Designed miniproteins, single chains. Designs and how they scored, part 4

Each design is a single chain, and the fold is of that chain. pLDDT is the mean over its residues in the fold that is shown.

## One batch from the design tools (miniprotein)

Design m106
Fold by ESMFold2-Fast:
Structure m106 (fold): chain A 56 residues (1-56)
Amino acid sequence: SLLDYQQALLEELEKLPKLPPDKQQALIISFQYALENVPLDPETKEELKQRLQELE
C-alpha cells in the first residue's frame, strides 16, 4: 500500500545520515523517483525535499 511505501521511505530517510556516500547516492535516486512519480503525503514530501536539500 501507499502507506507501507511511505513508511519504508521514512525508514530509509532516517538511515541516510548514517550511510557512506555511495549508499546515500542510491537512496537519493530512490527519493527523487518517489518525489516525481508517487503521490506522497505533503508531510512526507516536505521531509524528503528538506533532507535532499541538506545534501546538495
Scores: mean pLDDT 79

Design m107
Fold by ESMFold2-Fast:
Structure m107 (fold): chain A 98 residues (1-98)
Amino acid sequence: SLEEEAEKQKEEVKKKLEELEEKEKEEIRKKAKEIAEEYKKNWEKAKEEIAAAPAEERRKGAIILRQLAEIAEEHLGNEELAEVLRELAKLAEEEAKK
């Protein structure tokens, strides 16, 4: 599910940041841009998966996506990835209300 994928990415990012020195964070920021491009290419598929998911799963996914967006912005310096993740979270929440 989208929730499981988001949670896996969150844990991977945290572990990598804890193991790296300050200067290596710049390499992480560059890789985060590649991830943002991948999300843009798969945006329509991600939207379809969110729409098909149960309301409970969508609500949990929205929380995880917002946490990942915070990590992307604060720790990776990737505002573009953060925006993509926030848009997915917003979509998941809107579908849960309907």
Scores: mean pLDDT 65

Design m108
Fold by ESMFold2-Fast:
Structure m108 (fold): chain A 109 residues (1-109)
Amino acid sequence: MEEKVKKLKELIEAIKSGDIEKAIKIVEENKDDTELLKVASLLSILLNRKELLEYLKKINPEITLESEILVGLYLMDPEIGKKSIEEYLSDLPEEIKEEILALLDESLK
């Protein structure tokens, strides 16, 4: 769990800081980790990281489409969308889930 938390934190920080090359490398090394792909796709949409989003569409178009639908729902109805994203990320460590939900609230500013 701790190793997964560390990788997810590194991914989130890379996406937040705009270090897309690092974010792509982390995704490439973990392309079979469904939860990591969910985090990467949600954040690439929320923070408008186009290059990372296009890369994710090539690797896993299904998870990327699910994330686009959820972010669309969040933008139309933040209360329902936030709950839906929280459920979508239910298998993530609580610490990571809380950080992503905080970023959702910040994205509306």
Scores: mean pLDDT 82

Design m109
Fold by ESMFold2-Fast:
Order: sequence, then structure tokens, then C-alpha cells
Structure m109 (fold): chain A 66 residues (1-66)
Amino acid sequence: GAAEAARAARRGGLAGADARGAASLSGMIVKEYGGPEQGRAAFAAALAAPDAVAAARLSEKGAYEA
């Protein structure tokens, strides 16, 4: 959720390397979800803060894989 996204963003340091990694992950999400317009619109809003959205997803992905 939003709290988890904020926590992951703070932990990664948005200006640091984690922001770059989160942006890269966001690009892959856009590519995979390029079909649904709703997903694209929602992601366009998050594109200004892809690190926040990607950090939230990365946090969940890390927990899922680990």
C-alpha cells in the first residue's frame, strides 16, 4: 500500500541508486501492462514518481521471491 511504498522509497533513498533501479523496474511494468489503458493512465500518473510505485511493487516482489 501507500505506507509500504513510502517506507521502501525512504529505505532506498529516492535520489540514490535505488531510485534508478525503481525507474528501470517501472519501465518493465509499463511494457508488460502496455495493453490496458487504465493501467497506462494510472502508471502515467505514477511516472512522475515511478520510484514510489516501483518501490512498493519491488518490496512486494522481494517478499514474494524471498
Scores: mean pLDDT 50

Design m110
Fold by ESMFold2-Fast:
Structure m110 (fold): chain A 75 residues (1-75)
Amino acid sequence: AEEKLKEIVEKIRKKIEEYLAKGLITEEQAEEILKGIEDYKPKLLEFLKNSTEEEVKELEEILLLSIDNAVKLLQ
């Protein structure tokens, strides 16, 4: 659970850093998104502990897509 949470958070962080480097979001927007992730991290960990492998994969895909959609709306 903890290892998978670290993997998901790292993928999201890299994606946000890539968008910031491309100038698609501001530093303030990147900080707000990352803060949101940190605030929800304990709840995500609890979910991962009680989820199947398929549910974890689905959550990862939803979270990554949500970041893409959030960035698209901020443009």
Scores: mean pLDDT 78

Design m111
Fold by ESMFold2-Fast:
Structure m111 (fold): chain A 86 residues (1-86)
Amino acid sequence: MIEEYIKKTKELADKLPEVKPAADRFIEGIEKTLKGEDVVEGLDAAAELASQALRVKERNPEAKEIADEMIKYASKALELALQKLR
């Protein structure tokens, strides 16, 4: 379940080179959040990924569909990770 959303986020981020560092940080943050470690970093990494996705869409409108799809899967991964902490 969550592993599929993480995988989809990574696959889509690989198509957006300028977003990839933020996506890699987000995936590491989600993995730490799932272990109950450094939830604040997970949230900060998610915010940075969303910011970089917005920036990519502003620079390259053709990237909008890929960036939106990436954020959709990233948001689902974050939601499931936070639910597992409760």
Scores: mean pLDDT 82

Design m112
Fold by ESMFold2-Fast:
Structure m112 (fold): chain A 83 residues (1-83)
Amino acid sequence: SDRLKKIAALSKTDPTKAIAQQLIINLDYLEKKAKELGDKETVEEIDKLKKELEEDPSSWVKALQRMRALQERLNALEEERYK
């Protein structure tokens, strides 16, 4: 996609911002999943995390850790709902 091509170009001049933008794409996917599962709290947490990454791209390591925790939470919720 054009967005991914722009991130690839950005990685040559601003690798930290490129990483943050890639994480925002991943968070967009998690936000969609959280909305489908009706998890409003996780949707709000993802929205805040996306804003934090846009404001401070250098926070990407902490954002990655939080994203992993949110992904695990949503996977557990999905498994419980469709068991």
Scores: mean pLDDT 83

Design m113
Fold by ESMFold2-Fast:
Structure m113 (fold): chain A 86 residues (1-86)
Amino acid sequence: SAAERQAAIAARRAELNALTEELNSLIRQHLRKKDPEKEITPAEIEAERKRLLSEIGHIRDGDVLTVEDYIEALRKVIEHLRKELG
């Protein structure tokens, strides 16, 4: 039904938002651990996110991705950062 499709879209968007928020939090923690005295800007978080998605998630800027591929890349980067933060 249309209601079931709308619910599925909402659930997927909520998952993407939650993963993005967790990734941003972990990146901030990782950068702070490397240099506790450095000011961490939103631009630095964005740059580090792009670097990690490229190196760990194997996602290049400009790639046409499915939502599922992007979620998988986010999860891989999150797992990597969780291990690094120990």
Scores: mean pLDDT 80

Design m114
Fold by ESMFold2-Fast:
Structure m114 (fold): chain A 111 residues (1-111)
Amino acid sequence: SMEEARRAAVNVIYYGTLVMGIAEILAKEGKATPKDQEYKKRAMVAILYVQFWARKQNNQKFKQELNQAMRRAIDDSRRMSTLSVDQQRQLLDQYMGILDDYMDQFRRLLS
């Protein structure tokens, strides 16, 4: 349904922004890996895909929900700077997996 697609989109924005945020923290700490850079690129592509689709919806409430999800993810990722590098990497791997699942769900709902 359209409502399920919007919910999947909100989760793509949230988890995609978390992935990008954690990858940026690791880079600032001088701990970036090629895998972290790949995850950042995949998350950015997912965010752009959802944003492009969302613009076509012309729904102001949905646009606000996406903006709120992005802001919340930025705040949540900033708090992760206090974690160890190993914990940051574990969360990065976990959130990338969750992002992939929501992107797959989103694509299926648009079919």
Scores: mean pLDDT 90

Design m115
Fold by ESMFold2-Fast:
Structure m115 (fold): chain A 82 residues (1-82)
Amino acid sequence: PLEAFEKGAEEMREEVRNGMTPEQLEEVIKENEEAVNGPPTPENAYASGRVAAAIRYLDLFKHHTREEILEIEKIAEKYRNK
C-alpha cells in the first residue's frame, strides 16, 4: 500500500509539472473521496497518494505561482535520496 501511495503522489507531481490547474486538483480530490475512505487496497492507496499531493499543491497555489511551485519541487527532488 505505501508504494502505491508514493506512486500516486509522484504521478500527481508530474501532472502539476505538465500544467494541471488548481481546478483540476480540486476535481482529483472530489473524484477520489470514496477511495480515500475505502479499505487499504493498492488502488485506494494510489488514489490516497494522489489526493494527498493534490491537497498540498492547492495549499501552495494559494501563496505561490506555478513557476515558484515547480522551483520548490526541484529543490525537494535534489534532496529526496540524500
Scores: mean pLDDT 79

Design m116
Fold by ESMFold2-Fast:
Structure m116 (fold): chain A 101 residues (1-101)
Amino acid sequence: STRQKIQELLAEYDKEERERVEKLLAEGRLEEAEQIGKEILFDIIKKLFEEMNFEELRVAVAFLADILERKDLKEKVLAGEYSEEEVRELLKELLEEYEKL
């Protein structure tokens, strides 16, 4: 299921961006290729989260909060203290923090 969704999202992702990464790799520009590849990966992850319902989003955000050691935030999300809009804002914040790791 998850693998199939990733493949479908990759197929829909901008072909030009993929070709750009492949060209950078061929030119030995590994750091630049890695950075663009990471940006593509996070765009795919963000699109996957957009397909999630509110309950799935809460679990996903709580999981990210736990990984980032934001335990108080995890407990509040699971306790239902946040609306769907607030959970989506938290997802954006936590993904930005995770991307810096």
Scores: mean pLDDT 71

Design m117
Fold by ESMFold2-Fast:
Structure m117 (fold): chain A 118 residues (1-118)
Amino acid sequence: PLGSAETVEEAVKLATEMAKKSPLGTATVNVDGVLINASETSDGSGIRVTVAAGDTVVEVVIRDDGSITLKVYRRAADGSLELVSEREVSEKEAIETLAEVVASASDAEKAAGAATHA
């Protein structure tokens, strides 16, 4: 299912709840033209939230026990994702990191839109 939100915090909350209620365990939420994807983890222990900006992919895994893992990937020339960093973070740090990635991706999309209409 597809939703829309005004803030990254609202989008993560909405995507997480929609993924939990979805028969497919997935949801996508639009924030400023950027898509935030949420999916249930394969072991059912939590929700994985992903955002892509250029060659960077950020994944946040929110576990049912309240633990949050932040993973940063770089896309290689062959299209594969290479793990650059992985750390346990607070909810605030996870939301702030996702907000930075969404802002970066939104700016890139606005630049592409301007180039198309210029």
Scores: mean pLDDT 75

Design m118
Fold by ESMFold2-Fast:
Structure m118 (fold): chain A 59 residues (1-59)
Amino acid sequence: MEETEKIIDEYAEELSKIVSQDVVDSVVKNARKLAEEGVSKEDIENTLKITLENAKENS
């Protein structure tokens, strides 16, 4: 979970440059919930990467 938290924090930091804090908070909450449910670090990172790419394309 330590490694997963670092990935979540890194993507949250990048997202905060593009989207509102409410959106960042929602993404972080969802990513942490996935980690609690046993979703792999790789799948969580992929979800965060897609979210960041979509934010960049729309901003």
Scores: mean pLDDT 81

Design m119
Fold by ESMFold2-Fast:
Structure m119 (fold): chain A 83 residues (1-83)
Amino acid sequence: SELKKAIEEVKEFFKLTAGIELSEKEILENPTALTELLVKYFLGKITLEEFAKKLAELQGIDNVDDIKKALEEKFKEFEEKKK
């Protein structure tokens, strides 16, 4: 299913970019705000711009562009490590 693929993408994202291991059950039953946004992003339900804006709002950060650049860097790292 598309949801199962998105969950596996989120697991690999944290593993490859941060060395953090998350369970599928944790992601589905009680996700953090960041994890929830990642699932929506990998499902194609939100854009990177929308992701960055929401993260900036949640963290009280004024510069959305800095968050967006950091996310673009991490997603690029993730895609390269998946090849």
Scores: mean pLDDT 81

Design m120
Fold by ESMFold2-Fast:
Order: C-alpha cells, then structure tokens, then sequence
Structure m120 (fold): chain A 90 residues (1-90)
C-alpha cells in the first residue's frame, strides 16, 4: 500500500541519513574536503528525489498515509538544514 511504502521509505531515509552524516563528519575531521563535498552533493540530489517521491506518495496514499508522509517531509526538511550546516564548513 502507499502507506506501507511511505513507512518503509521513512525507515530507509533515517538510517541512510545517519550513516551519511557520520561519514561527512569523518571526512571533515580528516580534511578531505573534496570527498565531503562530493558526498554532500550526492545527498542533496537524493533529497530532491525523495521530496518528489513523497509528493507522489501523498497523492496516492490520501488520508491513510498522511501521518507517515508528514513525518518523512519533516525528516527531509531537517536533513536539508543539516546539509546546509555541513556546506558552511566547506
């Protein structure tokens, strides 16, 4: 169901974002700014794609998936702000 897809997408996004944040922090500590920038750019593109997918899921899920879609949207908004913080360090 669209609601199940939204929940699964949220779980995957949370895990992947946590891992990616740890990796960016490692790269920044090591002074590997080029690799940190490349990873940051890849994550920014990933967030854009995820936002597009959430809009489609919102349309398909209707009211049943509204809570999951809203939580995922909030997660993506927080992730965008976090990536902006990393970008300022580059």
Amino acid sequence: SPAELARRALEVLERDLEEAERRIEELLREGRLEEARELLEALERGLERAEGMLERLREAAGEEGAEEVERARELLERARKRLEEFRKKL
Scores: mean pLDDT 78

Design m121
Fold by ESMFold2-Fast:
Structure m121 (fold): chain A 65 residues (1-65)
Amino acid sequence: SRAAEEAARLVEEQAERYLAAAKEAGFRGVKVEVRVEGDNVIVRVTIDGQEGVSVSSAADVLAGA
């Protein structure tokens, strides 16, 4: 959906800023992956071998922007 595409763009922009801040703080092995699945945005974050996954609806992402 268009909403999911817009939400993904916003999340990717936030991920870029998060990555920059983490690198500035000296974190190693920082990686962020963003993908769209239907009406959901899936974010996978890896920091120094620790992995976290978040699933958010496009509507929730857009409401939070």
Scores: mean pLDDT 76

Design m122
Fold by ESMFold2-Fast:
Structure m122 (fold): chain A 74 residues (1-74)
Amino acid sequence: LVEEVERAMEEARPPAIELMVALGMSREEAERGVELAAEAALRHARQGSEEEQQRVLEEVERQTREIREEVARL
């Protein structure tokens, strides 16, 4: 399940970076911010139970969908 969380975080990375850049961040700042958030989420998932990992996966997928919708409006 940690592998699934890692995949979901990787899929979330490009739209999250594009959204941050559209909001006025430099690409370098956006990439760093997304990387730090991903590391924190993955660290939490690795320490959690399988149920926690499933919740993290669902939350990441939900947020990624919302971010993609926001980017599509730009």
Scores: mean pLDDT 76

Design m123
Fold by ESMFold2-Fast:
Structure m123 (fold): chain A 63 residues (1-63)
Amino acid sequence: DDLIRELAETLGISQATAARLVRADPVLARSIVELSRAPELSPEEQKVYELLVATVREAVAAA
């Protein structure tokens, strides 16, 4: 699944962890990958992306 691979690369996590995140919240996973692939982000979109990435990274670190 390309989404799992791209999420793993974007967040610097294992594909197994990325697969769990995609299964738990596929909309959030797609949003993170789509924002990471955008050629230019508005300041608002950049803040949303950073918040989503930080939230997921903290959840992974806490597990």
Scores: mean pLDDT 76

Design m124
Fold by ESMFold2-Fast:
Structure m124 (fold): chain A 80 residues (1-80)
Amino acid sequence: SKEKERKAAALYSAGDILRVGAETNRKLAEKYEEKAKEAYKKDKEEGEKLLEKAKKYYEEAREAEEASEELKKKAEEIEK
């Protein structure tokens, strides 16, 4: 039915948004990790702070990926 299609489409869209967010957060984590390595050469405290930011972005990326996969599964169940 058209209602099933709309509900599935909404979940797919939400999942795609989360997946894009996860990709963005992973790239940010990688960038902060690189900045941390450079900062460690001059200030270990600054390097540690940047590494903590990288860890947070990696964690947010993982959570978003998991949520995206769950939404995609729900969408597939509704379509079938």
Scores: mean pLDDT 87

Design m125
Fold by ESMFold2-Fast:
Structure m125 (fold): chain A 73 residues (1-73)
Amino acid sequence: MDPVVEKLVALHKELDLPDEEKKYVDNLITWIITKELSEEEILGLTPEDLKVAGVPEKLQERLLSAIKEAMSK
């Protein structure tokens, strides 16, 4: 399994978010996979990139922090 995809799937399971907000995590993961982003590229993501991926402004910093932490494991 791709290590990036494995880390993202683990992040989705570990995030303590309401189910309605978890759909944005799914959207972000799908966007990352579709763009074939490396771990290095994921670590370089900005809040503006998450906005393009369909993540609401209120979740952008939280999800950005969480995804970068997941890639650092």
Scores: mean pLDDT 77

Design m126
Fold by ESMFold2-Fast:
Structure m126 (fold): chain A 62 residues (1-62)
Amino acid sequence: DRAAATRAALLAAGASEEIAAAAGRGVQNGGHSTGGMAGKELVELGRASREQERAVRAAAGV
């Protein structure tokens, strides 16, 4: 499941569990639209840099 993969990738990238869970829920909620595709992008963003974490937080609605 893309939500679970997104969460795992964000946790591995050093994001907090709250941010990772929120991003995962966003992917599941948007599964019928580009939200499911955005989950793959969040996984790539979550490979960790300062700028990527900012984008991840924005995507998670934080």
Scores: mean pLDDT 55

Design m127
Fold by ESMFold2-Fast:
Formats: structure tokens, C-alpha cells, sequence
Structure m127 (fold): chain A 63 residues (1-63)
């Protein structure tokens, strides 16, 4: 398996926006950002994928 690539600034920005939206109580925006990142980036870098899973898990509990 190839080693994980470093996260792109765009991927980091999307994940950071999702996390910020969730912390601000804007769960609908956080969910939309996560869905977009997941759909557009199935090959997301290890760091971005890890953050998506982490925030996604918290959003799933809120659901």
C-alpha cells in the first residue's frame, strides 16, 4: 500500500470549516461540508480522512 499523502490545504480548510460549524451549533452546514468532502475526496489524505471520521462520528451521535 502506498504511504498516505500529506493533506492538501483545501481538504484541511473543508474539514476545519465543518468542525467550526459543528462547534458553533450549525450542524446542517457541518453535515453538508462533510458530505461534500467525502463525495469529492474518497482519496482524502490520512489527516483529512481522520478528521472527517472524527467529526462525522460526533455528528452521527447528534443525529
Amino acid sequence: LPPPEPPSPEELALVAEAEAAMRAGRYDEARALLRKTYADSPEATGYAAENILFVGMELDVEL
Scores: mean pLDDT 59

Design m128
Fold by ESMFold2-Fast:
Structure m128 (fold): chain A 82 residues (1-82)
Amino acid sequence: MKLSKEELIEEIIKLLNIKDEELKKKAREELSKLSQEDLEKMYQVVSSGSADLSSLPKHLQELILKFETEEGLELIKRALNL
């Protein structure tokens, strides 16, 4: 079964257990910029429950880490003054 790009984005957000509505919106915006192939790779890693992100490109690893905790994303923004 091959999920659409939009379905992959929603499943990834659900699997990352993002509860904050503003963070969900930011996650949708960032994930919508990714290719279908990158979203499928991210979904496979996140859905496996494995913490082994090394199979993903560095850019995708950084995105998962940012969304894994609300505090992580906000700390990065504060550090970069964004």
Scores: mean pLDDT 65

Design m129
Fold by ESMFold2-Fast:
Structure m129 (fold): chain A 84 residues (1-84)
Amino acid sequence: VDQEKLAQAQEHLKLAITYAQKGDYEKAVKHLEEAIEHLKQTGGDLSDALKHLEEAKEYAKKGDGDGAVDGVNSALNHLSQALS
């Protein structure tokens, strides 16, 4: 697993949470898309994290900031286990 790509994805996920909490769903979606692309390039099995991020992106597109944040936090928990 590419640890640098995982770290970059985690930074984009933190930004996605920040923008979702501020109601800037367009920026939240952009950072979620960047995190997803970085995770796809890690070469590891991150299917659970990717599933939660796709769900978070759909919540953000609907203007559901709480749903988006919950999805990102679920993905971060899976990534934390992969980085340990």
Scores: mean pLDDT 81

Design m130
Fold by ESMFold2-Fast:
Structure m130 (fold): chain A 67 residues (1-67)
Amino acid sequence: AAARDEAAQLIARTVHRLLTEKPSVEEAKAILDETRAQLAALGYEAEFDLEVKDGKVVDVRVRMRPA
């Protein structure tokens, strides 16, 4: 698989985790920092927009591109 497929799978797993666990904003930021570091190692970057309700992440929008 191309590095793009690994990056897409990583993003999909991260989004699924955030939507399933509905972490706090602080916990979500830590998870996204780890995901961004792993994406950078694959030659990709991503912007994450978090929708927050009552201090918890309820939705995530993602844009991924080559670094």
Scores: mean pLDDT 82

Design m131
Fold by ESMFold2-Fast:
Structure m131 (fold): chain A 71 residues (1-71)
Amino acid sequence: MLREAAEELRPEAIKKALELFDKGKSQGEVLQEVYRFVVEKLREMGFSERAARAAATLVLEDVQKELLKKS
C-alpha cells in the first residue's frame, strides 16, 4: 500500500538527506533531491505520479525535522 511504501522509504530518505547535508548542500537543495528520489522510487513501485508526490510531501516533513536538529 502507498502508506507502507512511504514508511519503508522514510529511513532511506532521511539517510540520503543527511548525506547530502554533510556534503555541503543547502537545505533547499537537499529537500529537492530527496523529494525527487522518493517520487521516483514510489513510481518504480507502481504508484501514480499524483500518489507518489503526495506521499513524498509527507516524507519530506520528517526529513525537515531531522535537518532542523542539525541546524
Scores: mean pLDDT 81

Design m132
Fold by ESMFold2-Fast:
Structure m132 (fold): chain A 65 residues (1-65)
Amino acid sequence: MSAEEILELKREAEKRGVLDQASQIAGKYAGLSPETIKGMTRRDLNSLSEEQRRAIYAALKIAVS
């Protein structure tokens, strides 16, 4: 799962006004603060484990669906 795919979902969640909710869920499963999720860059995403990236993607994808 690429950092770009996560960033695209993050932009969609922000556009829909659900980024705060998605970031809380993603943070819980990835072991990160919601603020960290909301401010995350491509560089930050590339430094995360595969498990953390999957958790963030899943939370964002559910929020935008």
Scores: mean pLDDT 83

Design m133
Fold by ESMFold2-Fast:
Structure m133 (fold): chain A 80 residues (1-80)
Amino acid sequence: SELEELIKQIEAAKTKAEIRLYFSLFMDEAIKRAKDPAVREQLLELTREFERKLNDPSASVEEIREFALEVAREAERLLS
């Protein structure tokens, strides 16, 4: 339920800074829940992909939000 609430916060975020905040909290929680070292490495790679998107000066807030949600859904699939 904490992961689901953090996804809702990402959906409601209005700035890149807010998206980054809630995404970081989500990924920290996801990594803590991962028992398999291989899953933890995949979650770290997803975090790096998000950071690359954040550092793209052409990316809009909407594009960053959509990408964060896509990555969060992928992280949830890896944990199931």
Scores: mean pLDDT 87

Design m134
Fold by ESMFold2-Fast:
Structure m134 (fold): chain A 67 residues (1-67)
Amino acid sequence: MLISKEQVERAVVRLHLEGRISVEQANKFGRLLKTLPELLSEEQVREAALEAGFSEEVAEALLKLLR
């Protein structure tokens, strides 16, 4: 399944509002997302989340929000 950057950005805002990620993690993720294509695989989203410092649990929660 391909995921749009807009869907990912909305899900990341939700995780931040729920207190699951820091502002620094959200900002790092946003910078990584800018280097990626407009349509993303689940693996690309997971890798970007982990590189931004999200835990594996939070990365999986992000992917569930995108389904």
Scores: mean pLDDT 83

Design m135
Fold by ESMFold2-Fast:
Structure m135 (fold): chain A 120 residues (1-120)
Amino acid sequence: MVEEIEKKLEEFLEYTKKFVDFLKKHVPELSEELDKLLEEIKKLVEEIKEAVRKGDWEEALKLMDKLIEKVRELNELAGEVLDKLSEEQKKELAELWGKMVEALNEAYELILKKLEEEKE
C-alpha cells in the first residue's frame, strides 16, 4: 500500500512537471508563477509521503486536500492562457492533465481506503 501510494505520487509529479514544462514552452511569461507553484506541489508531495510512511492517514488526507487546491490553481493558470495555444497544443495539454489527475485520484483513493480500515 505505502509503495503503491508513493508510486502514484511519483507518476503525478512526472505528469505535473511535463504539464508545467509544456506551458512554459508555449507561454514563457508564466515561467515564474509555474515554477513557484511546482515547488509548492513538490513540497506537499514530500510531506504526504512522510505522513504515509508514518501511517498518519488523517494528516496524509489533509495534505492531499491542500495538494488538490494547488492543482486547481495550476488549472486556473492554464485556463487563462488556452487562447494562446493551438487546437493540437490544447489536446496535448488536456492529455497531460488527464494523466496527472488520474494518478492523483488513485493516490487519494488508496489513502482513503487506509483511513477507513483504521476506523474499523
Scores: mean pLDDT 86

Design m136
Fold by ESMFold2-Fast:
Order: sequence, then structure tokens, then C-alpha cells
Structure m136 (fold): chain A 65 residues (1-65)
Amino acid sequence: MMTEEEAKEFLEKVFNQPLTSELSQEMVRYILEKVNYSKEELEKAVEENKDKVSSILDLVSILSE
């Protein structure tokens, strides 16, 4: 399973932004829950939505259905 730290590092690289705030940490946890702690599912979600997602908040919105 992917850890919160691994997901944070991955998302920081994808969006080129530091995820250091309490809110951003909550968003990382929410995203991990939605992808069932799977690195493959997280990478797939980012790749499928790359043209629509400019920030971690956009990804949260998409995964919220």
C-alpha cells in the first residue's frame, strides 16, 4: 500500500507545489482513501485527468464524484 508520505511526494512532483499545509495533508489523505491506497490507481487518476487538473484541489474535486 502507498503511504501518505509517498503520495505527498508524488503529488508535489506532479503539481510542482509543496504540500506543507494542514489542509493539503488532509487532501492527500482523502485522495489516498479514494484510490484505496494504490500507487497504480493514483497514477491512473492523475494520467486520466491531466488536462483538467492543475492542482491537488482539482484532483480532490474530480475524485469526490
Scores: mean pLDDT 80

Design m137
Fold by ESMFold2-Fast:
Structure m137 (fold): chain A 83 residues (1-83)
Amino acid sequence: EPAERIRRAGEAAAEVAEQAGHPDLSKLIRDTAEYAAEKVERGEMTFGAAVTAMALNIVGYGIEQGKPEVASAAARALLREAD
């Protein structure tokens, strides 16, 4: 199920952020995953578009907050789980 795959990918990315000591990023990833999963479930967004948007949001947040390495690791976990 595409929506369930989005939620699992989000959880994998959120765990990376949480283990790195960034609970704010972890929460943002979980919230973004739930939003993306709902859009995919309603047919308003493709699975690929949702995964891409989530990865870009994670990386963008990391750059803005001065945490690019943690954001990059979380985005890679997201993309790996989404495969």
Scores: mean pLDDT 84

Design m138
Fold by ESMFold2-Fast:
Structure m138 (fold): chain A 77 residues (1-77)
Amino acid sequence: SDEVALARAVADLVITVAEATGVGARVRPLAERLVAAVEAGDEEAAEAAARELQALLEEARAANPEAFEAGLRAALA
């Protein structure tokens, strides 16, 4: 349950940052897959979703670092 709560918090953070950078629609289903994989105890699926999320966030940060930082600030407020 604590692991699921952490996964949901991470998913919400990641979605907020992604929406600020214009890639929210691409990130949301992967973040939802990560939460579902953690809930199911599927480590392989969770790792796959996490790696895809990381790649999209790195792309988003490179494309617009200022929007990415603003998204992080908003998510952590």
Scores: mean pLDDT 83

Design m139
Fold by ESMFold2-Fast:
Structure m139 (fold): chain A 99 residues (1-99)
Amino acid sequence: NEEVERLLREALELAKQQRSREAVIKLAKAVGLLTGDDEAAKKAIELAKRGYVVEAGEVLLKTGEKSGNEKARLLGRAALLLGRGRFDEAIKLLEKALE
C-alpha cells in the first residue's frame, strides 16, 4: 500500500509538470503492484519509454479492468488521459486514487 501511494504521489508530481512518459511509467509500476500482473506492467513501461504513451495507458486500463481492482482501473484511465495530453483530468483521477 505505502509503495503504491508513493508511486502515485510521484506520478501526480510528474503529471503536474506535464511529464507524461515518466508519470505513466510510475503508474505502470503501481498497477503491477495492485494487480500482480508484472508482465503487463513491464509491457506498459517499455511502450511508454518508446513514446507510445497512449498504448501504454490502454494496456494498464485493460489490466485494471480485468483484475477487478478499482484503484488499478482508475490508474489505467489516468495513464490513458496522460498519453492524450489530458493532464487536468488525469490529475483529478490520481488525486481520487490517493484517498
Scores: mean pLDDT 90

Design m140
Fold by ESMFold2-Fast:
Parts: sequence; C-alpha cells; structure tokens
Structure m140 (fold): chain A 107 residues (1-107)
Amino acid sequence: SALEEEAALRLGALQEAIQAAIDKVDAGEKPSAEEIEEIRALLDETVGLLLQIAPPEAAARVERLHEEMLRLLEEIRESTDLAEIRAKLREIARRAEEIGRILVELV
C-alpha cells in the first residue's frame, strides 16, 4: 500500500540519519541538538505510519520500540561521553532494524 511504501521510505531516512550520527561520533564529534531532533522526528513519523497499518500485537511492539528509542535519544542529549553516545546510537540502530523486520511482516 501507499502507507507501507511511505513507512519504508521514512524508515530508510531514519536509518541514514542514525548512521550519520554514528559517523560523526566516530569522527570525534557529538551530534548536534538539531541532528538528534531530526532522528526523533523521523522516528515519530515512521512509528505514526506503522501504527496506521499494524495489527494490535505488532502495534504494541512498535510502541515499545518507540518508547525505548526516545529514552535513548534523551540520554544521548544529556551525555557528553562520546563512547556512551556511540553505544546508545547503536542500540537505536538495532531497534530501527527491528522496526524494519516488523514492516516486512506487514507486507
């Protein structure tokens, strides 16, 4: 469906934004507040689209992943430790991959 295609595109953009943030940390720099907000916005958009098409059990899993990723983003915003930020960005990346698996199950 058009919603499934749109969700896939937003998820791709989310994964690219997460990878860009990891690459910035690997270069020795903390992602900016604007870059962190871009990841949050793309996450909220991806989840919003998925919740329109997901059956209740898949919706509950998407909502859990959303809450976990938002918590990690808040912790990243408050941290100045690049190693901690990198580890948390990788945890967000793994959850984005799990969202991708859920999306494939819906198609």
Scores: mean pLDDT 90

